# Designed miniproteins, single chains, continued (2), part 43

Each design is a single chain, and the fold is of that chain. pLDDT is the mean over its residues in the fold that is shown.

## One batch from the design tools (miniprotein)

Design m5476
Fold by ESMFold2-Fast:
Structure m5476 (fold): chain A 78 residues (1-78)
Amino acid sequence: AVSYLVEAMSVGVRGLLEAGRTKEAFKLALEFDEALRSGDLEKAIEIAERMVKLLEEEGRLDEAKRAREYVEKAKEEL
């Protein structure tokens, strides 16, 4: 689960940085790190889902699809 969520966030953060959404990218990355450190996988998934939504909002549909696929794989392991 964790490895797939890390891959989703990697794709998402890069996409948001390329879109100029630097503050949102860093905020989500920090919240994600906090969730993983606390062992809160449900919250980590929620943060990754928010990342996917922001990619969709920016019209980065290919990156959103890739990140979504990783999130779904993480959910399958719960």
Scores: mean pLDDT 83

Design m5477
Fold by ESMFold2-Fast:
Order: C-alpha cells, then sequence, then structure tokens
Structure m5477 (fold): chain A 92 residues (1-92)
C-alpha cells in the first residue's frame, strides 16, 4: 500500500541519512544533507501517488550527488528506495 511504502521509505531515508552524516566531516555539506533529508521526509508524508514518490527520490538522489555525497552511498539509497517504490507499483 501507499502507507506501507511511505513508512518503509521514511525508515530507509532516516537510517541511510544517519550513516551518510556519520561519515561526513564538512559542516556545509552536513547542513545540505540534513536539509535534503528533512524536505524529502516531509514530501513523502504528503505524497498521494507512486509518481510523486519517484519524483521525491529522483530529486533527493540528484541533491545528494550535487552536495558531494559519495556515489556508492547515493546508489545504495537509490536502490533501497527504488525497490520500495517498485513493490508498491506491483501491488496495483
Amino acid sequence: SMEDAKAAMKKVLEEQTAEILAAETDPARRAAIEALAKESLARIDKAETVEELKEIVNELVRGLAAAGVPESLVRRLAIALGGIISQAEAEE
């Protein structure tokens, strides 16, 4: 369901963001990552469609990459969130 997908996405986002922040030493980059995560969590809570969830993930991934988060960590987050969305679509 959308509710299950949103709950799973928020949990993954919180856990993966905490891991990214634990490795990040630059204060400006930390602030950017925290802002992106906070905005994404708020957008997930308000999302009504799978299409909106996809847009949120795409913008988050691009934002994290632009902030200089290592590609391996961004890819890991993208795969996890993408998997949740794909499962939600399959439950149509």
Scores: mean pLDDT 86

Design m5478
Fold by ESMFold2-Fast:
Structure m5478 (fold): chain A 72 residues (1-72)
Amino acid sequence: STLVQAIDSIRQAVEEGHLSTAARGAELLARASTNPEVSRHLREASRAARAGDKEGALRHLEKAREAAKKFE
C-alpha cells in the first residue's frame, strides 16, 4: 500500500530525529487521506512531532498504519 509506505517514511523521519519534517509529512498525508481514522491519527502524530514528543508521534503513526492496512 502506497499509504502504508508513506506512513513508514514519516516514522523513519521521527526515528532519525527529523521531527519538523515528520510533522509536515504527517499533516500533508492527513489532508490527502480520505479515511477519517487514518487522517485523525496522522494529525495526532503531526501534533506530537511538533511538540517534540517522539514517543507520542511513533504511537500515533502506528495507529495510522493499522487503520491504513484495514482499508488498504
Scores: mean pLDDT 87

Design m5479
Fold by ESMFold2-Fast:
Structure m5479 (fold): chain A 79 residues (1-79)
Amino acid sequence: SIKEKYELAEKIYDEAVKILGEEATPLKEHLLGQGALAAAMFGLEEAKEILRKMAIEELSEEEAEKLVKALEEAYKKVS
């Protein structure tokens, strides 16, 4: 159900923000939220591609890879 997808997205997001720690800015949190929702709806691999593209546009390739790593670790921990 859509409710279960949103609950999964929230768990992924909370864990990803914890993994990112002190580097969690409002923009990075917003990007992780979009990645977490994509992961809950479409799965991890598609979410990684979506998050990477958005984060490269807004930040840098290096910062994007840090966010993608946090998303992947969070997904594996809560799945």
Scores: mean pLDDT 89

Design m5480
Fold by ESMFold2-Fast:
Structure m5480 (fold): chain A 77 residues (1-77)
Amino acid sequence: MEKLEEEIKKEILEELAKEGRKVKKLVVRVLPTTDPEKAKEEARKLKEETGADYANATTLPEKGVSVAVALTLEEPS
């Protein structure tokens, strides 16, 4: 689980860096559920907990998990 969170975090950071975007805050949480509705609720909770600008959840049925991401980019204001 922890290794998967780190892998996903790395992929997000690499993609954003490729686009010239710098990350101010990124939190990734692996959820032991494949229910998109529950994953979305956890992403909302994660956004609230972290104060991030963006939050999303992705279901990975083949791995039996979902991933919640909370993200803040370095923005002027």
Scores: mean pLDDT 77

Design m5481
Fold by ESMFold2-Fast:
Structure m5481 (fold): chain A 65 residues (1-65)
Amino acid sequence: SMEERLRRAAEEIRERHADVIERVEVEGDTILLQLKESTVEKEVGAAIDAMGAAFEVGGRLRIVP
């Protein structure tokens, strides 16, 4: 299912960007990404990677404060 694929993608994203990700959750077709304060480079890198992973599965990304 899409949710199972998104959960796997979210786990991989959390692993790759552990230092800058505060929280990653899956709700329906959407990965919810909460970032720690860090450098712009690290924050943008994590967001782009998460967006690509979500789109690969046909899902969406939402960045939450």
Scores: mean pLDDT 85

Design m5482
Fold by ESMFold2-Fast:
Formats: structure tokens, C-alpha cells, sequence
Structure m5482 (fold): chain A 85 residues (1-85)
């Protein structure tokens, strides 16, 4: 887990030299994937989905609609992956 996070950070630093925006999006998705894997090892599908849905609700309260939309989309992708199992 820690080693996987370290690898994501190292890959981000290398890719950020060329395209920092794309590197950040990729790192964010990889970190969310690791969080999903960890939660699914400890919680039921229903509990994991409920947690991501609460985060989506919190994102909708954000004043910045563009930032909220990006966060909601990423979290919805994680919910879809949980449901696919």
C-alpha cells in the first residue's frame, strides 16, 4: 500500500515535467483506485458506494462548479467499478 502510493508519486513527478495537468489527473485517479481497493477489502460494496455517494454530495456543495464536476465524475467512475464486481 505505502509502496504503491510511493510509485504513484514518482510517476507523477516524472510525467509532470511534460504535462502537469494530465499527470495530476492520472495520479488522482490512481490514488482513488488504491482507496477503492483498500475500502473493498474492509467494507461491503454497499458501504463503499455509500461513502463515495457522500463525497459526491459534499462536492455538490462546492462553490466552484468546474472543480465539483471533475470530482463527481472521478467518484462516479469508482462507484461504477465497485458495481462491476
Amino acid sequence: TIEQIKKVVEEYEEKAKTDPEAALREAYKKILSLIRSYLMSRLSKEEVIALFEKLIAAARETEDPESAAMTIEALEEQIAKVEAE
Scores: mean pLDDT 75

Design m5483
Fold by ESMFold2-Fast:
Structure m5483 (fold): chain A 113 residues (1-113)
Amino acid sequence: METVRVEILHKDPSKLPKVAAEVANRIASLPSVKKVTLYVNEEFVDEVKALVGDKVEVKGAKLHPNLAILEVETEDVKAVEEEVRRLSKELGVAIDTFRLAVEALKEAVLKVT
């Protein structure tokens, strides 16, 4: 099982709670995904909690109102990356993925040696 960090950037902070909830719910619906933790600005926590399913844990953080962060526990990183690409196009938002894995550090070290 690996953890993938997903960052959502929306130009309109008033739209971010609904977009972040939709992204979190759709990623959480993937068979390979065991858990999703969604971090939003503290002011959005109650609104987002009302919009997400049981597999999504919502936490408040001191984030810019245009930014939401997901931590996704999955057995298939590629399935999460594929879904993120589809959602980015479908919802018209910038979504980036980062692997929180030792393999990413090994690959970086191998390129400098």
Scores: mean pLDDT 77

Design m5484
Fold by ESMFold2-Fast:
Structure m5484 (fold): chain A 110 residues (1-110)
Amino acid sequence: MSAEEKELARVILQAKFEGIKVFPTPAGAIFDMGDTLILLITEQPTEEAVKFIVNILKKYGKGKKLVIIAPEDIEIPEEILKQVKDRTVIKVPRSQLAAVLAAEIQKALK
C-alpha cells in the first residue's frame, strides 16, 4: 500500500510492542496511555463504528484526557466529542497521521 499507510501501521505495531493497550475500531484505533486516550480515526465512521468507539470511551475514558487524531477530510461525529470533557482534536493531512500519532504517544508516555 502507500508509504504513509505502511508508516501508520508501523507506529501502531510499535505501540503494541511497547505494551500499550490498543483497541482496534472499524474506523481506526484507540490507544490507552493511562491518563490519556488517543483516538485515531482514519476513515469516516459508520453509525456502528461510532457506537463501538463511544462504548470504549465510556468504559476507559472516565477521568482521562482524549486526544483525537483524524485526517482533515473526515468529520468527527458529535456523539464521540460528547464522551470526554477534556479533549483535543488534531486534524492533519493523511500523510502526517503517522508522525502526529507517534508524537502524541511519546508525549503521553512523558
Scores: mean pLDDT 84

Design m5485
Fold by ESMFold2-Fast:
Parts: sequence; C-alpha cells; structure tokens
Structure m5485 (fold): chain A 80 residues (1-80)
Amino acid sequence: SAVERLAAEMERVLAELEALVAAHADKLSPDEIAQLRQLIAAARQLVAEARATRDPDLIAALQTFIAQVRETIAWLRARA
C-alpha cells in the first residue's frame, strides 16, 4: 500500500538522520540536538497516525514530511 511504502521510506530517512546526529553530536549545540529529536518524534507520530487512519491528507503530509527530513539531512551534511 502507499502508506506502507511511505512509512518504510520515512523509517529509512529517519535512520540516516539519527546516524548523522550521533556522528556529529560534538559539532551540534544542545538546542540543535533537541530540535532534531523533536523532528524525529514528530515524523514517527505522523507515520503512526497515517497507518491508523489511512487518511489521504495524512498520507500526503507524510510524503511532504519525508522531503523535509531529506532537506534536514542535506543541511546537516553541509555543516560538517
């Protein structure tokens, strides 16, 4: 299903983001780490809600959020 495909994609990009946060923890402020952790938590909550409801608006939001997580990964890579 589209939901399961997007959920799997989100889990992959979140795993990459978590690995980058861990690898660059010494170069990030406590506030930046807190913001990144909040982003990861929000993404996981959106996945759970999209899976539970099958709401097309939440599925569309999940696709947009994956793009935002990818932009955050690119930003984090560019800083180091």
Scores: mean pLDDT 86

Design m5486
Fold by ESMFold2-Fast:
Order: structure tokens, then C-alpha cells, then sequence
Structure m5486 (fold): chain A 65 residues (1-65)
């Protein structure tokens, strides 16, 4: 689900920025790239890139701990 993937990515971004502010620029770049690709691509591509962004942000959050 597109909305679920987007909500997961946004939540991970917020948590990562709070846990490690030094990673906020990298997380923001990931979110901006995913948003740009989601806007320019098909709905299937939008869902896939947002899931990938969420997975990446969640991995960064785990490594920051």
C-alpha cells in the first residue's frame, strides 16, 4: 500500500532525525529522491521506491543506536 509505505518512511525519518541529527541531511536526501521518483514514475514504482526508502531509513535508525 502506497500510503502505508509513505507513513513508514516519514516515521523513520522523524525518528532518525531525533535520534541522530547528523544523519538528517542524508535522510532528507533519501526522502527527496524517493518523492521525486514516486512523483515521476508509475504507481507501482512509487510504492516500490517509498518501501525502499522506508527500509533504508529504518536500517539507518538501527545502525544509529
Amino acid sequence: ELEAAENRAVRAYIELAEADPSLEPEAQALMNEAGRRAHAGTEAEATAVLREAADKLEAMLREAQ
Scores: mean pLDDT 78

Design m5487
Fold by ESMFold2-Fast:
Structure m5487 (fold): chain A 56 residues (1-56)
Amino acid sequence: NATTYLSGVLNELGLPQSLLQTALDTFDGYRSLGFPEDLAKKMTRAILETEAAFAA
């Protein structure tokens, strides 16, 4: 599911789990725009990768 996936992405990228709700809100936003679950997950991951790059 999206929660398990995004929690794992946060751990992989070294981002705090406190960002999980924000990541889920971003995922839900993409889903509300009509994107399929797999694409919404990938797009949310790309946003988190950008956040990780600037959190250094």
Scores: mean pLDDT 87

Design m5488
Fold by ESMFold2-Fast:
Structure m5488 (fold): chain A 62 residues (1-62)
Amino acid sequence: MTEGERIRKRMEEAGLSVDELAAAAGLTKEQVEKFINGEETLTPEQRARLDRAIEAARAAKA
């Protein structure tokens, strides 16, 4: 499973759309889509924001 596929799976489990994740992480929708598709990488800071946004959404859903 690619890194982008793992993020997509985590988004599905958290009930997040690309738009919701981008907004929560302070990223553009295009940046999130390209990262998930394996077309671009995120900076370590952007990646940390993305991971925190997913975990916050999962915690809120629980």
Scores: mean pLDDT 80

Design m5489
Fold by ESMFold2-Fast:
Structure m5489 (fold): chain A 90 residues (1-90)
Amino acid sequence: NLEEEVKKILLKYGLPVSLAPIILEIYEKGGIEGLEKAKPEDILERYLDSVGLSEKAKELYKKSPVYKEDLENLEKALKEIIDYLKKKEA
């Protein structure tokens, strides 16, 4: 199950499993190239919108060291997801 493998990678990097549907939607629309072009900032913004964070809460989060760590971890997770998908398509 592709979604379960994406969720496992997200959990490995300490990221919310609710990012999986967002990432899979990008993949379904644009393939591997779509994921390679996707910005971690845009993916996190969609996640924050999905959990209903207020604008003030988003601003505080974006000023925190946690935001930078989440972006770095998401970039690593995306790379591992892309590598997994490339192996599955080969």
Scores: mean pLDDT 86

Design m5490
Fold by ESMFold2-Fast:
Structure m5490 (fold): chain A 79 residues (1-79)
Amino acid sequence: AMSDIEQLATALDILEAAKSTEEAIAALEARRPDFSSEIQGLVDNIIKTLRENPGDMLTLEIQAGVVAVYLAVQKLIEK
């Protein structure tokens, strides 16, 4: 099983590597079954936001920033 840090890092890598909102959604949906219920909830909210803003690269950047904040907080908690 992946750690919370590994799951958040995986989601962040997907969002940063994606060249379109559609690519990000497809990659997140493909990896979603590997995530815990808590991280799946976060990923579902991201997918919904990207679907509501198709082609909006600023929205994609903002969602990457949201995951980066969650990852930073998780790293601080697990010290």
Scores: mean pLDDT 87

Design m5491
Fold by ESMFold2-Fast:
Structure m5491 (fold): chain A 65 residues (1-65)
Amino acid sequence: SEADLVAEAAKQLGIEAESLEELEAHLERVRETLATLSGVAKLVGEHELARFEAILAELKARLAE
């Protein structure tokens, strides 16, 4: 179900979210945080953002089935 897919994505990301909208809100928070970073912290944040985007893209693909 949609709820099960959202729960699994949230678990993979280590966050609590009950909807796709909440997951997208967390992604925006990651982007906002990344904008405040520099140097090595920025590079680490860019890798974390890419991971988050990949998990969310997979969730959206599965929800489209």
Scores: mean pLDDT 82

Design m5492
Fold by ESMFold2-Fast:
Structure m5492 (fold): chain A 75 residues (1-75)
Amino acid sequence: STRDKLIEKAKQLPKLSAKEFHKTAMKLLDEASKQSPQTRLDVASIIEFYARLVGDEELLERARELESKALRELS
């Protein structure tokens, strides 16, 4: 499924260089933004975790925005 593929791609992010990580993670958030609220939450939560570990503030903000929107739709 698209959800499973996006989650798997997000889990592979730590294998990338810092520059490739940022670019790939941003593309994954954009792709996830077009999916169901649950898929958005799952993908954005994984990316938020890694963004915090590497100190990527732009990525962290985008992931948190997507999570917040998804949580409101699931309420």
Scores: mean pLDDT 85

Design m5493
Fold by ESMFold2-Fast:
Structure m5493 (fold): chain A 77 residues (1-77)
Amino acid sequence: SAALEAAKAAARAALSEEQAALFGRNLDTGLRGAQESRSVALAALHGLRELADEAARQGATEAARKIYEQARAVLEA
């Protein structure tokens, strides 16, 4: 979806290459899990929040907030 690609693009712009890859993988896993169980979706959101917090510690506070908000919107859709 366009929202998924936008979230991954935002992560690539704000995070390191390794963190962006991990974010994208967690988002894909979270989307798949959200179709099967709420618990898996919540676990994915927790992991994505931790990645956003790490980006904020590196000085990308605004970008981290937007990345997390986009991920949450995609997973809770």
Scores: mean pLDDT 68

Design m5494
Fold by ESMFold2-Fast:
Structure m5494 (fold): chain A 96 residues (1-96)
Amino acid sequence: MRVIETEVVWENESGNPVAQRIVRNAETGEVLKELFFAVVRLPDGRYALYVWEGLALSHSSLPPAVAIFDTLAEARAALAARLREAGLDALAAAVA
């Protein structure tokens, strides 16, 4: 079985960055694994950075925030740093 790895950056409904790595079956297109890094604007105006794996976490509450920031710029910088730590340098460049 062959796999395809895809790295994408998109913005959520609030314009905040989401970076996603997807591993899929090359023959069927079936999603085998997903890794998400997301910035979410909180009700108090701060920005939370989340990291989670797979659709299983999307069916429950998000895990506790990895970090919380006062500005979107700080949250984007932290997102880029976490992506570099994960070896996802192209995604880090796209969100910075």
Scores: mean pLDDT 72

Design m5495
Fold by ESMFold2-Fast:
Structure m5495 (fold): chain A 65 residues (1-65)
Amino acid sequence: SLSLEDFRRIFNRYDLDGDGYVTQKELESVPGADSSYYYILDSADYDGDGKVDWSEWEDYFNSLL
């Protein structure tokens, strides 16, 4: 099963700029990015700017429980 630690590592993998956010462009830049991760952006993008911080990423993981 996917653990919170694995989910954090995935976030860090997609945070290509190291700015603490994951963007749609960063997901598209990573070969083999799972399309399911686009739903995290859609669910947590309250600003409509196409980026998600770690707290929103973690909230999505917790919603799967």
Scores: mean pLDDT 68

Design m5496
Fold by ESMFold2-Fast:
Structure m5496 (fold): chain A 74 residues (1-74)
Amino acid sequence: PPAPVVDARVEAALKRAVALHGADARLSARELSELSGVPYSTVSRQLRALAAAGRLREETDAAGRRLYQAVPAP
C-alpha cells in the first residue's frame, strides 16, 4: 500500500520517542502533538493512517484514549 502522508515533525517526534523510550513505548497523540508542535487533530489523523498502514499498533486504554506503539521493521 502507498505510504501515508505524514508531517515531518510528527515523524521526527515518533523517532525521538522510540529512541528515548524503546520500541515498546506507548505514545498518545497528545504527547506527540506536544513534542512535535503539530495540532492534536492532525497528529491523531496521521497516527491512525500509520496504524492502518501497519507502521504503528493502535491500542485503547480504559479511559478511551488511543495509544500507539511502533511496529518492528520486517
Scores: mean pLDDT 74

Design m5497
Fold by ESMFold2-Fast:
Structure m5497 (fold): chain A 115 residues (1-115)
Amino acid sequence: SNEKRKLALEKYSKNENISEELKLKFAYLESLSPEDFLKISNDLFNFYSSAELSDEEWNALFEVLKVKLSEIPSEELIEEVENTGISSLKKYKREDKVPEFEKVVKEAKKINQKK
């Protein structure tokens, strides 16, 4: 929704450690429906895993991913996204980010269970 996108954009506008282009992309990602997020998840992980992101940019991306994963209504679908993300990180030699990503998934599952 336009309102959800505006709120996300305001949130990211305060982060001085990421580029304006990434702020717009992250606000867009956060505004997606769960169905649309699932459709792009493989391409999303491949794109960002192959990009040479700073640690601050990775931290911002993981916060976006935590929000999006918490919106997925099925724990089985969350696990499929987790497997896709881990496979992408390993493919692009970003195994260093796997533990933090697994932590993000675990936190997202806890948020989802509180519904």
Scores: mean pLDDT 82

Design m5498
Fold by ESMFold2-Fast:
Structure m5498 (fold): chain A 100 residues (1-100)
Amino acid sequence: MEKIVEEMLEIVEEALAAAGKEITEEDRERIREIIIELLENTSIAEVHAILRESERGLAEGLVPAAARLARRLAELMLEAKKGEASEEEIEEVLAKALAD
């Protein structure tokens, strides 16, 4: 879990640096808190919805860096929650997504 939080933090830091944003130590701590809150309060279905939106953003040529960031964060969130859902639950969510 800690490894995924740190990996997500590094991805966010990389994106902010690419956008010309200065990142302070206080900003890093706040981002870490936001990542933990997202992991605790986001369901697997919501993570799959975020993945779909990030894939759409990439396909449409919308801000490519933001779309790649969102996709990578969603993939890590899914990995963090991988032990919490059965394969059947994941397949059901994906089947519903593919039916749209």
Scores: mean pLDDT 63

Design m5499
Fold by ESMFold2-Fast:
Structure m5499 (fold): chain A 87 residues (1-87)
Amino acid sequence: KLEEEVLKAIEEVIDNVKKYNLTLRQLARLIALYAVLKGLSPEEVEALIDKVAEKTGLTPDQVAELRRLFEEMLPEAEKTLEKIKKL
């Protein structure tokens, strides 16, 4: 099913995040989509953000910006999930 394929694709990108040279906005969008698709709790989202930040070498200021952008991307991610469920 498409949801499972999208989850696997996102997990591959997260596991290899250094290879993709993503911007903070791109990282936030990816994390938001993953969180919504997998149904992560706020604590799980924070752990994921911290893990991605560690892997990509983000500074504390960049991590704070990533959290802010994640919040901005949540409505778009939820809308994307609803579209995927109809495919």
Scores: mean pLDDT 79

Design m5500
Fold by ESMFold2-Fast:
Parts: sequence; structure tokens; C-alpha cells
Structure m5500 (fold): chain A 53 residues (1-53)
Amino acid sequence: MEEEVERIVEEARKRNKEIMADTSLTPRELAAESIRVTGEAFDRILALRKEAE
């Protein structure tokens, strides 16, 4: 489970790097997309931890 959590965090980091490199997005769109990706990662982590409890 811990390893799965770390993988989710790493995936979110990679996605955020891709978002930051996307020159077609405005700064507002970049912020919104980054927040969405981070939120989805946290939801997935919470679900995994709940399953383990």
C-alpha cells in the first residue's frame, strides 16, 4: 500500500510537469489543471488508506 501511495504521488508529479511544459495553456488553465491533478491524487490516496484501515 505505501508503495502504491508513492506511485500515485509520482504520477501526479509527472502530470504536473507535463502541464507546466504545455505552452498552449494560459496561467489560469495551468493552475486549474494542476489543482485538479493534485486533488485526484489525494482522493486516490485517501481511498487506498481507507481500504487498508
Scores: mean pLDDT 77

Design m5501
Fold by ESMFold2-Fast:
Structure m5501 (fold): chain A 92 residues (1-92)
Amino acid sequence: KEKGLELIEKGGELLLKGIDENNPQLILEGLKLIKEGARMLEDEEAIRIAEELADFVFRFGIENIGDRELLREKVEKAIKEMLKIGKEVIEK
């Protein structure tokens, strides 16, 4: 479960880097790691947040990102919430 937090953190970093560099491959790799990390936490809410984030990113567009600030804010909020949930899961 501690490994799940590491994957979410690394995935979030790659996702944000992909957004900044307009790199769809990094965005996809980041989302993959976030989803894997959420699954390793075995927490339904963390998994739901990861899936909703992936859906939002794809609907927003990974190849032609219009509002990067809005997308970054959404990503950062989702990562922060998943990390909070993961820490609570590890502490129990």
Scores: mean pLDDT 78

Design m5502
Fold by ESMFold2-Fast:
Structure m5502 (fold): chain A 68 residues (1-68)
Amino acid sequence: MRKGIADYSNEGKLEEALELAKENYEKVKNKGTAALLILLSEIRKAKDGEKILEELIKEYPELAKLVE
């Protein structure tokens, strides 16, 4: 089986976890995949993290609490 986002995060492979979170959100756009992508982009300080945060908070305003 391919490793999931949780598996990569537990191994400290945050870049791989962030890439999987982006893929999962593109394939399955929902609050859960959006929340995980926001958390990983903030932790990793991704180059596009600010844009990801702005777009996802517009779609799911309740997720703003994750970055407060």
Scores: mean pLDDT 68

Design m5503
Fold by ESMFold2-Fast:
Structure m5503 (fold): chain A 67 residues (1-67)
Amino acid sequence: DELDKITQASLVAAEAIREVMARQPVPDSAIAKAANTALKLIVDEGKTPEEAYEAARQVLEDAVAAA
């Protein structure tokens, strides 16, 4: 069910955001991008939660490094 995949993507994104934000502030744009990345990978591309988590975390850390 796509709803179950969306729920999983939301949990993965929330975990990645929580971990990065515990160390430093993250802009809203980076949070949205990480959430959309997890959603795309799990819902559209059928990737594992682990792959989606790593990608979302990379998006957040890249945005922080670029700031």
Scores: mean pLDDT 80

Design m5504
Fold by ESMFold2-Fast:
Structure m5504 (fold): chain A 65 residues (1-65)
Amino acid sequence: MSREEAIEEIMKITGMSRKEAEEVLELVLEGKFQEAYDLIRKVASEQEAMAAMNIASEYAFSLKK
């Protein structure tokens, strides 16, 4: 998964803007999972936030291997 694909998927799941999706992805890359989750939850449901966190985490883990 590319950075662009991860951003677009988060936007589709949550309805967030591109800049907000980029911030979520950056927070997850820094290991700030709770801050990322809280940011998503301001605009999206719990189910949508969990799905977006899964996408961001999979992207982050793909960069470490």
Scores: mean pLDDT 83

Design m5505
Fold by ESMFold2-Fast:
Structure m5505 (fold): chain A 68 residues (1-68)
Amino acid sequence: KEEAQRRAAEEARRYKEETGRLPVTEDPEVRAVAAEIAGVLNDIGDRIDAGLAAGRKPAPSTTPLTPV
């Protein structure tokens, strides 16, 4: 937790140095929480994607059957 927060702060500082602008979130604690939430959302997305991939094959190279 504290290590992730500090890493987020250091990354924000590096981003500022590269861009010359403050990041959207100035609070490293909020940024760390946002990153953690994004991680959870990505995990959920991956599970949904895996479920869809298991239930449905990828689109064929040819056009799918459509009514004319």
Scores: mean pLDDT 61

Design m5506
Fold by ESMFold2-Fast:
Structure m5506 (fold): chain A 68 residues (1-68)
Amino acid sequence: KIEKALEEARNILDMLKSDTLTTEQAALILRAYFGLSLSEAKELVKRVTGGKERITLEEFRKVAEEAA
């Protein structure tokens, strides 16, 4: 599940030509691949990243590892 979530994150970054995901985008991926609610996913992103509004792919990997 972690690798599939990371693949989706990379696809979003490539489509948007961005190097960072919003907390909302990260939460939607976590919901899709780990079955978290949006509020649970947003709280997890906030807790792991220290409340950042945008996160890198490597930060998302750490969030996905905590979700698994």
Scores: mean pLDDT 82

Design m5507
Fold by ESMFold2-Fast:
Order: C-alpha cells, then structure tokens, then sequence
Structure m5507 (fold): chain A 81 residues (1-81)
C-alpha cells in the first residue's frame, strides 16, 4: 500500500538521518542541526517517492559536508603535528 511504502521510507530516512547527524555532531554542531532539519523535511513529505527523493538529497548533502569537515580536521591535526 502507499501508506505502508511511505512508513517504510520514513523509517529509512530516520535511520539514515540519525546516523549522519550523530557523525556530524562530533565535527560541527551547526552542520549536525542542518542535516537533522533536512531529514525532518524529508520525513514530512506526503508521498513515498517524495520522502525517498528528499532523503537522497539530504544524504548527498550530509555526505559531502561531513567529508569536507573530516578533511579539515585531518589538515588541522597534520598542521599541529
């Protein structure tokens, strides 16, 4: 059913969002907040396809932003050594 598909998509979005937000919190609390807000918007979407689409957009943004922060952290650690 459409409702069951939406619920499953929302559960996947929550799982991905929680993991990425937790990872970002150790790097930058403001970025973690932005990631959390993007996944909350995805979860609130009316159609299963929209939930999936917005989840993919949020995941891509989070992956890129976390990667940049991790690279900056490595550069700072190298400079301190």
Amino acid sequence: SVEEARKKAQEEAKKIGDELTKRAESLDPEVAKEIRELFEKAIKAKHPGAVKYLTNVAKKYADEKISELEAQRRQAEAAAA
Scores: mean pLDDT 84

Design m5508
Fold by ESMFold2-Fast:
Structure m5508 (fold): chain A 82 residues (1-82)
Amino acid sequence: SELLRKQAEKLVKLIDAIKNGDEEAVRKYVKEMVKLSNPEAKIDDEIIKLVKDSLLTIAKRIYELDPSEVAKKAYEKAKELE
């Protein structure tokens, strides 16, 4: 799925932003990921925390639904953050 591959690509960027301590990039990529599924979603600090706390679950689900190279990369990177 093109949508799942786009989400996986943004997830890779989000994980890299977290590793670099780039809070502005973290907010940007969380917003971009959520808005891919719900363009009207309002992104607050609670949603950002929820996404950050669920990275491994999100990455695993994307990989199981669409085992693309980018989805595998996102899943492997999410495991490293644990």
Scores: mean pLDDT 85

Design m5509
Fold by ESMFold2-Fast:
Structure m5509 (fold): chain A 63 residues (1-63)
Amino acid sequence: MKKVKITLKDGASPSDVEAEIEKLGGKVLYYNGRDNTIIAEVPEDKLEELKKLPSVTRIEELE
């Protein structure tokens, strides 16, 4: 799994993105409401599926 920072679009629902992360076999670690970002562990082969979500602006690998 890869630790990633997911930046959400303005007005996006973080719970919808969190549910998609879990569906893809990932784990949500932290949600930062101020920056509208989620820190999660995601299978590397599923990063492209998360990028396709209309609620996601950017995904940054952390390590």
Scores: mean pLDDT 82

Design m5510
Fold by ESMFold2-Fast:
Formats: sequence, structure tokens, C-alpha cells
Structure m5510 (fold): chain A 99 residues (1-99)
Amino acid sequence: AMAPVVSEPRVTVLSPDAAVVSVTIKNVQSIDDAVRALAEALGAEVLERSEPKEVGDMIVQTVRLRGRLPALGREAELTVVLFYDPETKTVTAVGLARA
């Protein structure tokens, strides 16, 4: 079976203490697979997860992570929204990092 494939994170630095992070994850069988793959790729711990919610044809979940973000040079908390498309087995994840 194919494992989840995490893209290189796109990072937009807003200030020394804040950044927007976006990631695409492919070959996702469930939103739980995406959360695990994202946490591993970022070297982050999962602090909190919302209940998954169906929004149209997508499954959406908000996750709070803590990890070291290289763009900020220190540990940050990331609030990430994951949009899972079961048809394409792809997740788009967009988060805000604050140190």
C-alpha cells in the first residue's frame, strides 16, 4: 500500500513570531493518517484535535501542534486546518504558527 506523501511546507513569515504554513499530503486513506504524517513531517507533537466535520464533499479537522519551526528559529504552536478530499485521497493543510 502507498504511504502518505507530505510536500515540502510552504512558509510565509508574517513577523519574527508568526508564520503561515501550507502543506499538501497525498495518498491519504483517512484524515487520521494525514494528521500523523503531518506531525511526523514537522517533527511536532499533537496537542489537540477537533471532531472531524463533513463540509460538502470534504472532511475538515482542526489540529493544534507544537514543534520547532525552522523559519522562526524556535518552538511554535501551530493551529492547522486539514481539508481531506476522499475522492483524490489528498489533504490540503493550512496553519498559523505562533512562537
Scores: mean pLDDT 84

Design m5511
Fold by ESMFold2-Fast:
Structure m5511 (fold): chain A 82 residues (1-82)
Amino acid sequence: SAAEERRERAVREARELTRETMEENFKLKEEEGVSDEEIMAKLLEAMEERREELTPEVFEAIADTIEEMMKKYEEEKKKEAE
């Protein structure tokens, strides 16, 4: 159905956009020394601005992607300390 296709597209796009946003924020953290708290605050604010557009499924996809990207970033930084 059109609704199902729209839902699947929204989830996919949300994951892709979130990954891109996280990569940009990691770059800012490295180049400008932005804190993790500031990055998280901006991400939460962006999510709240789009709250009415977010289904529970899209919200979960964004949250899961943020957690995954943050864990990868922390592991990468730990490896650099070797």
Scores: mean pLDDT 71

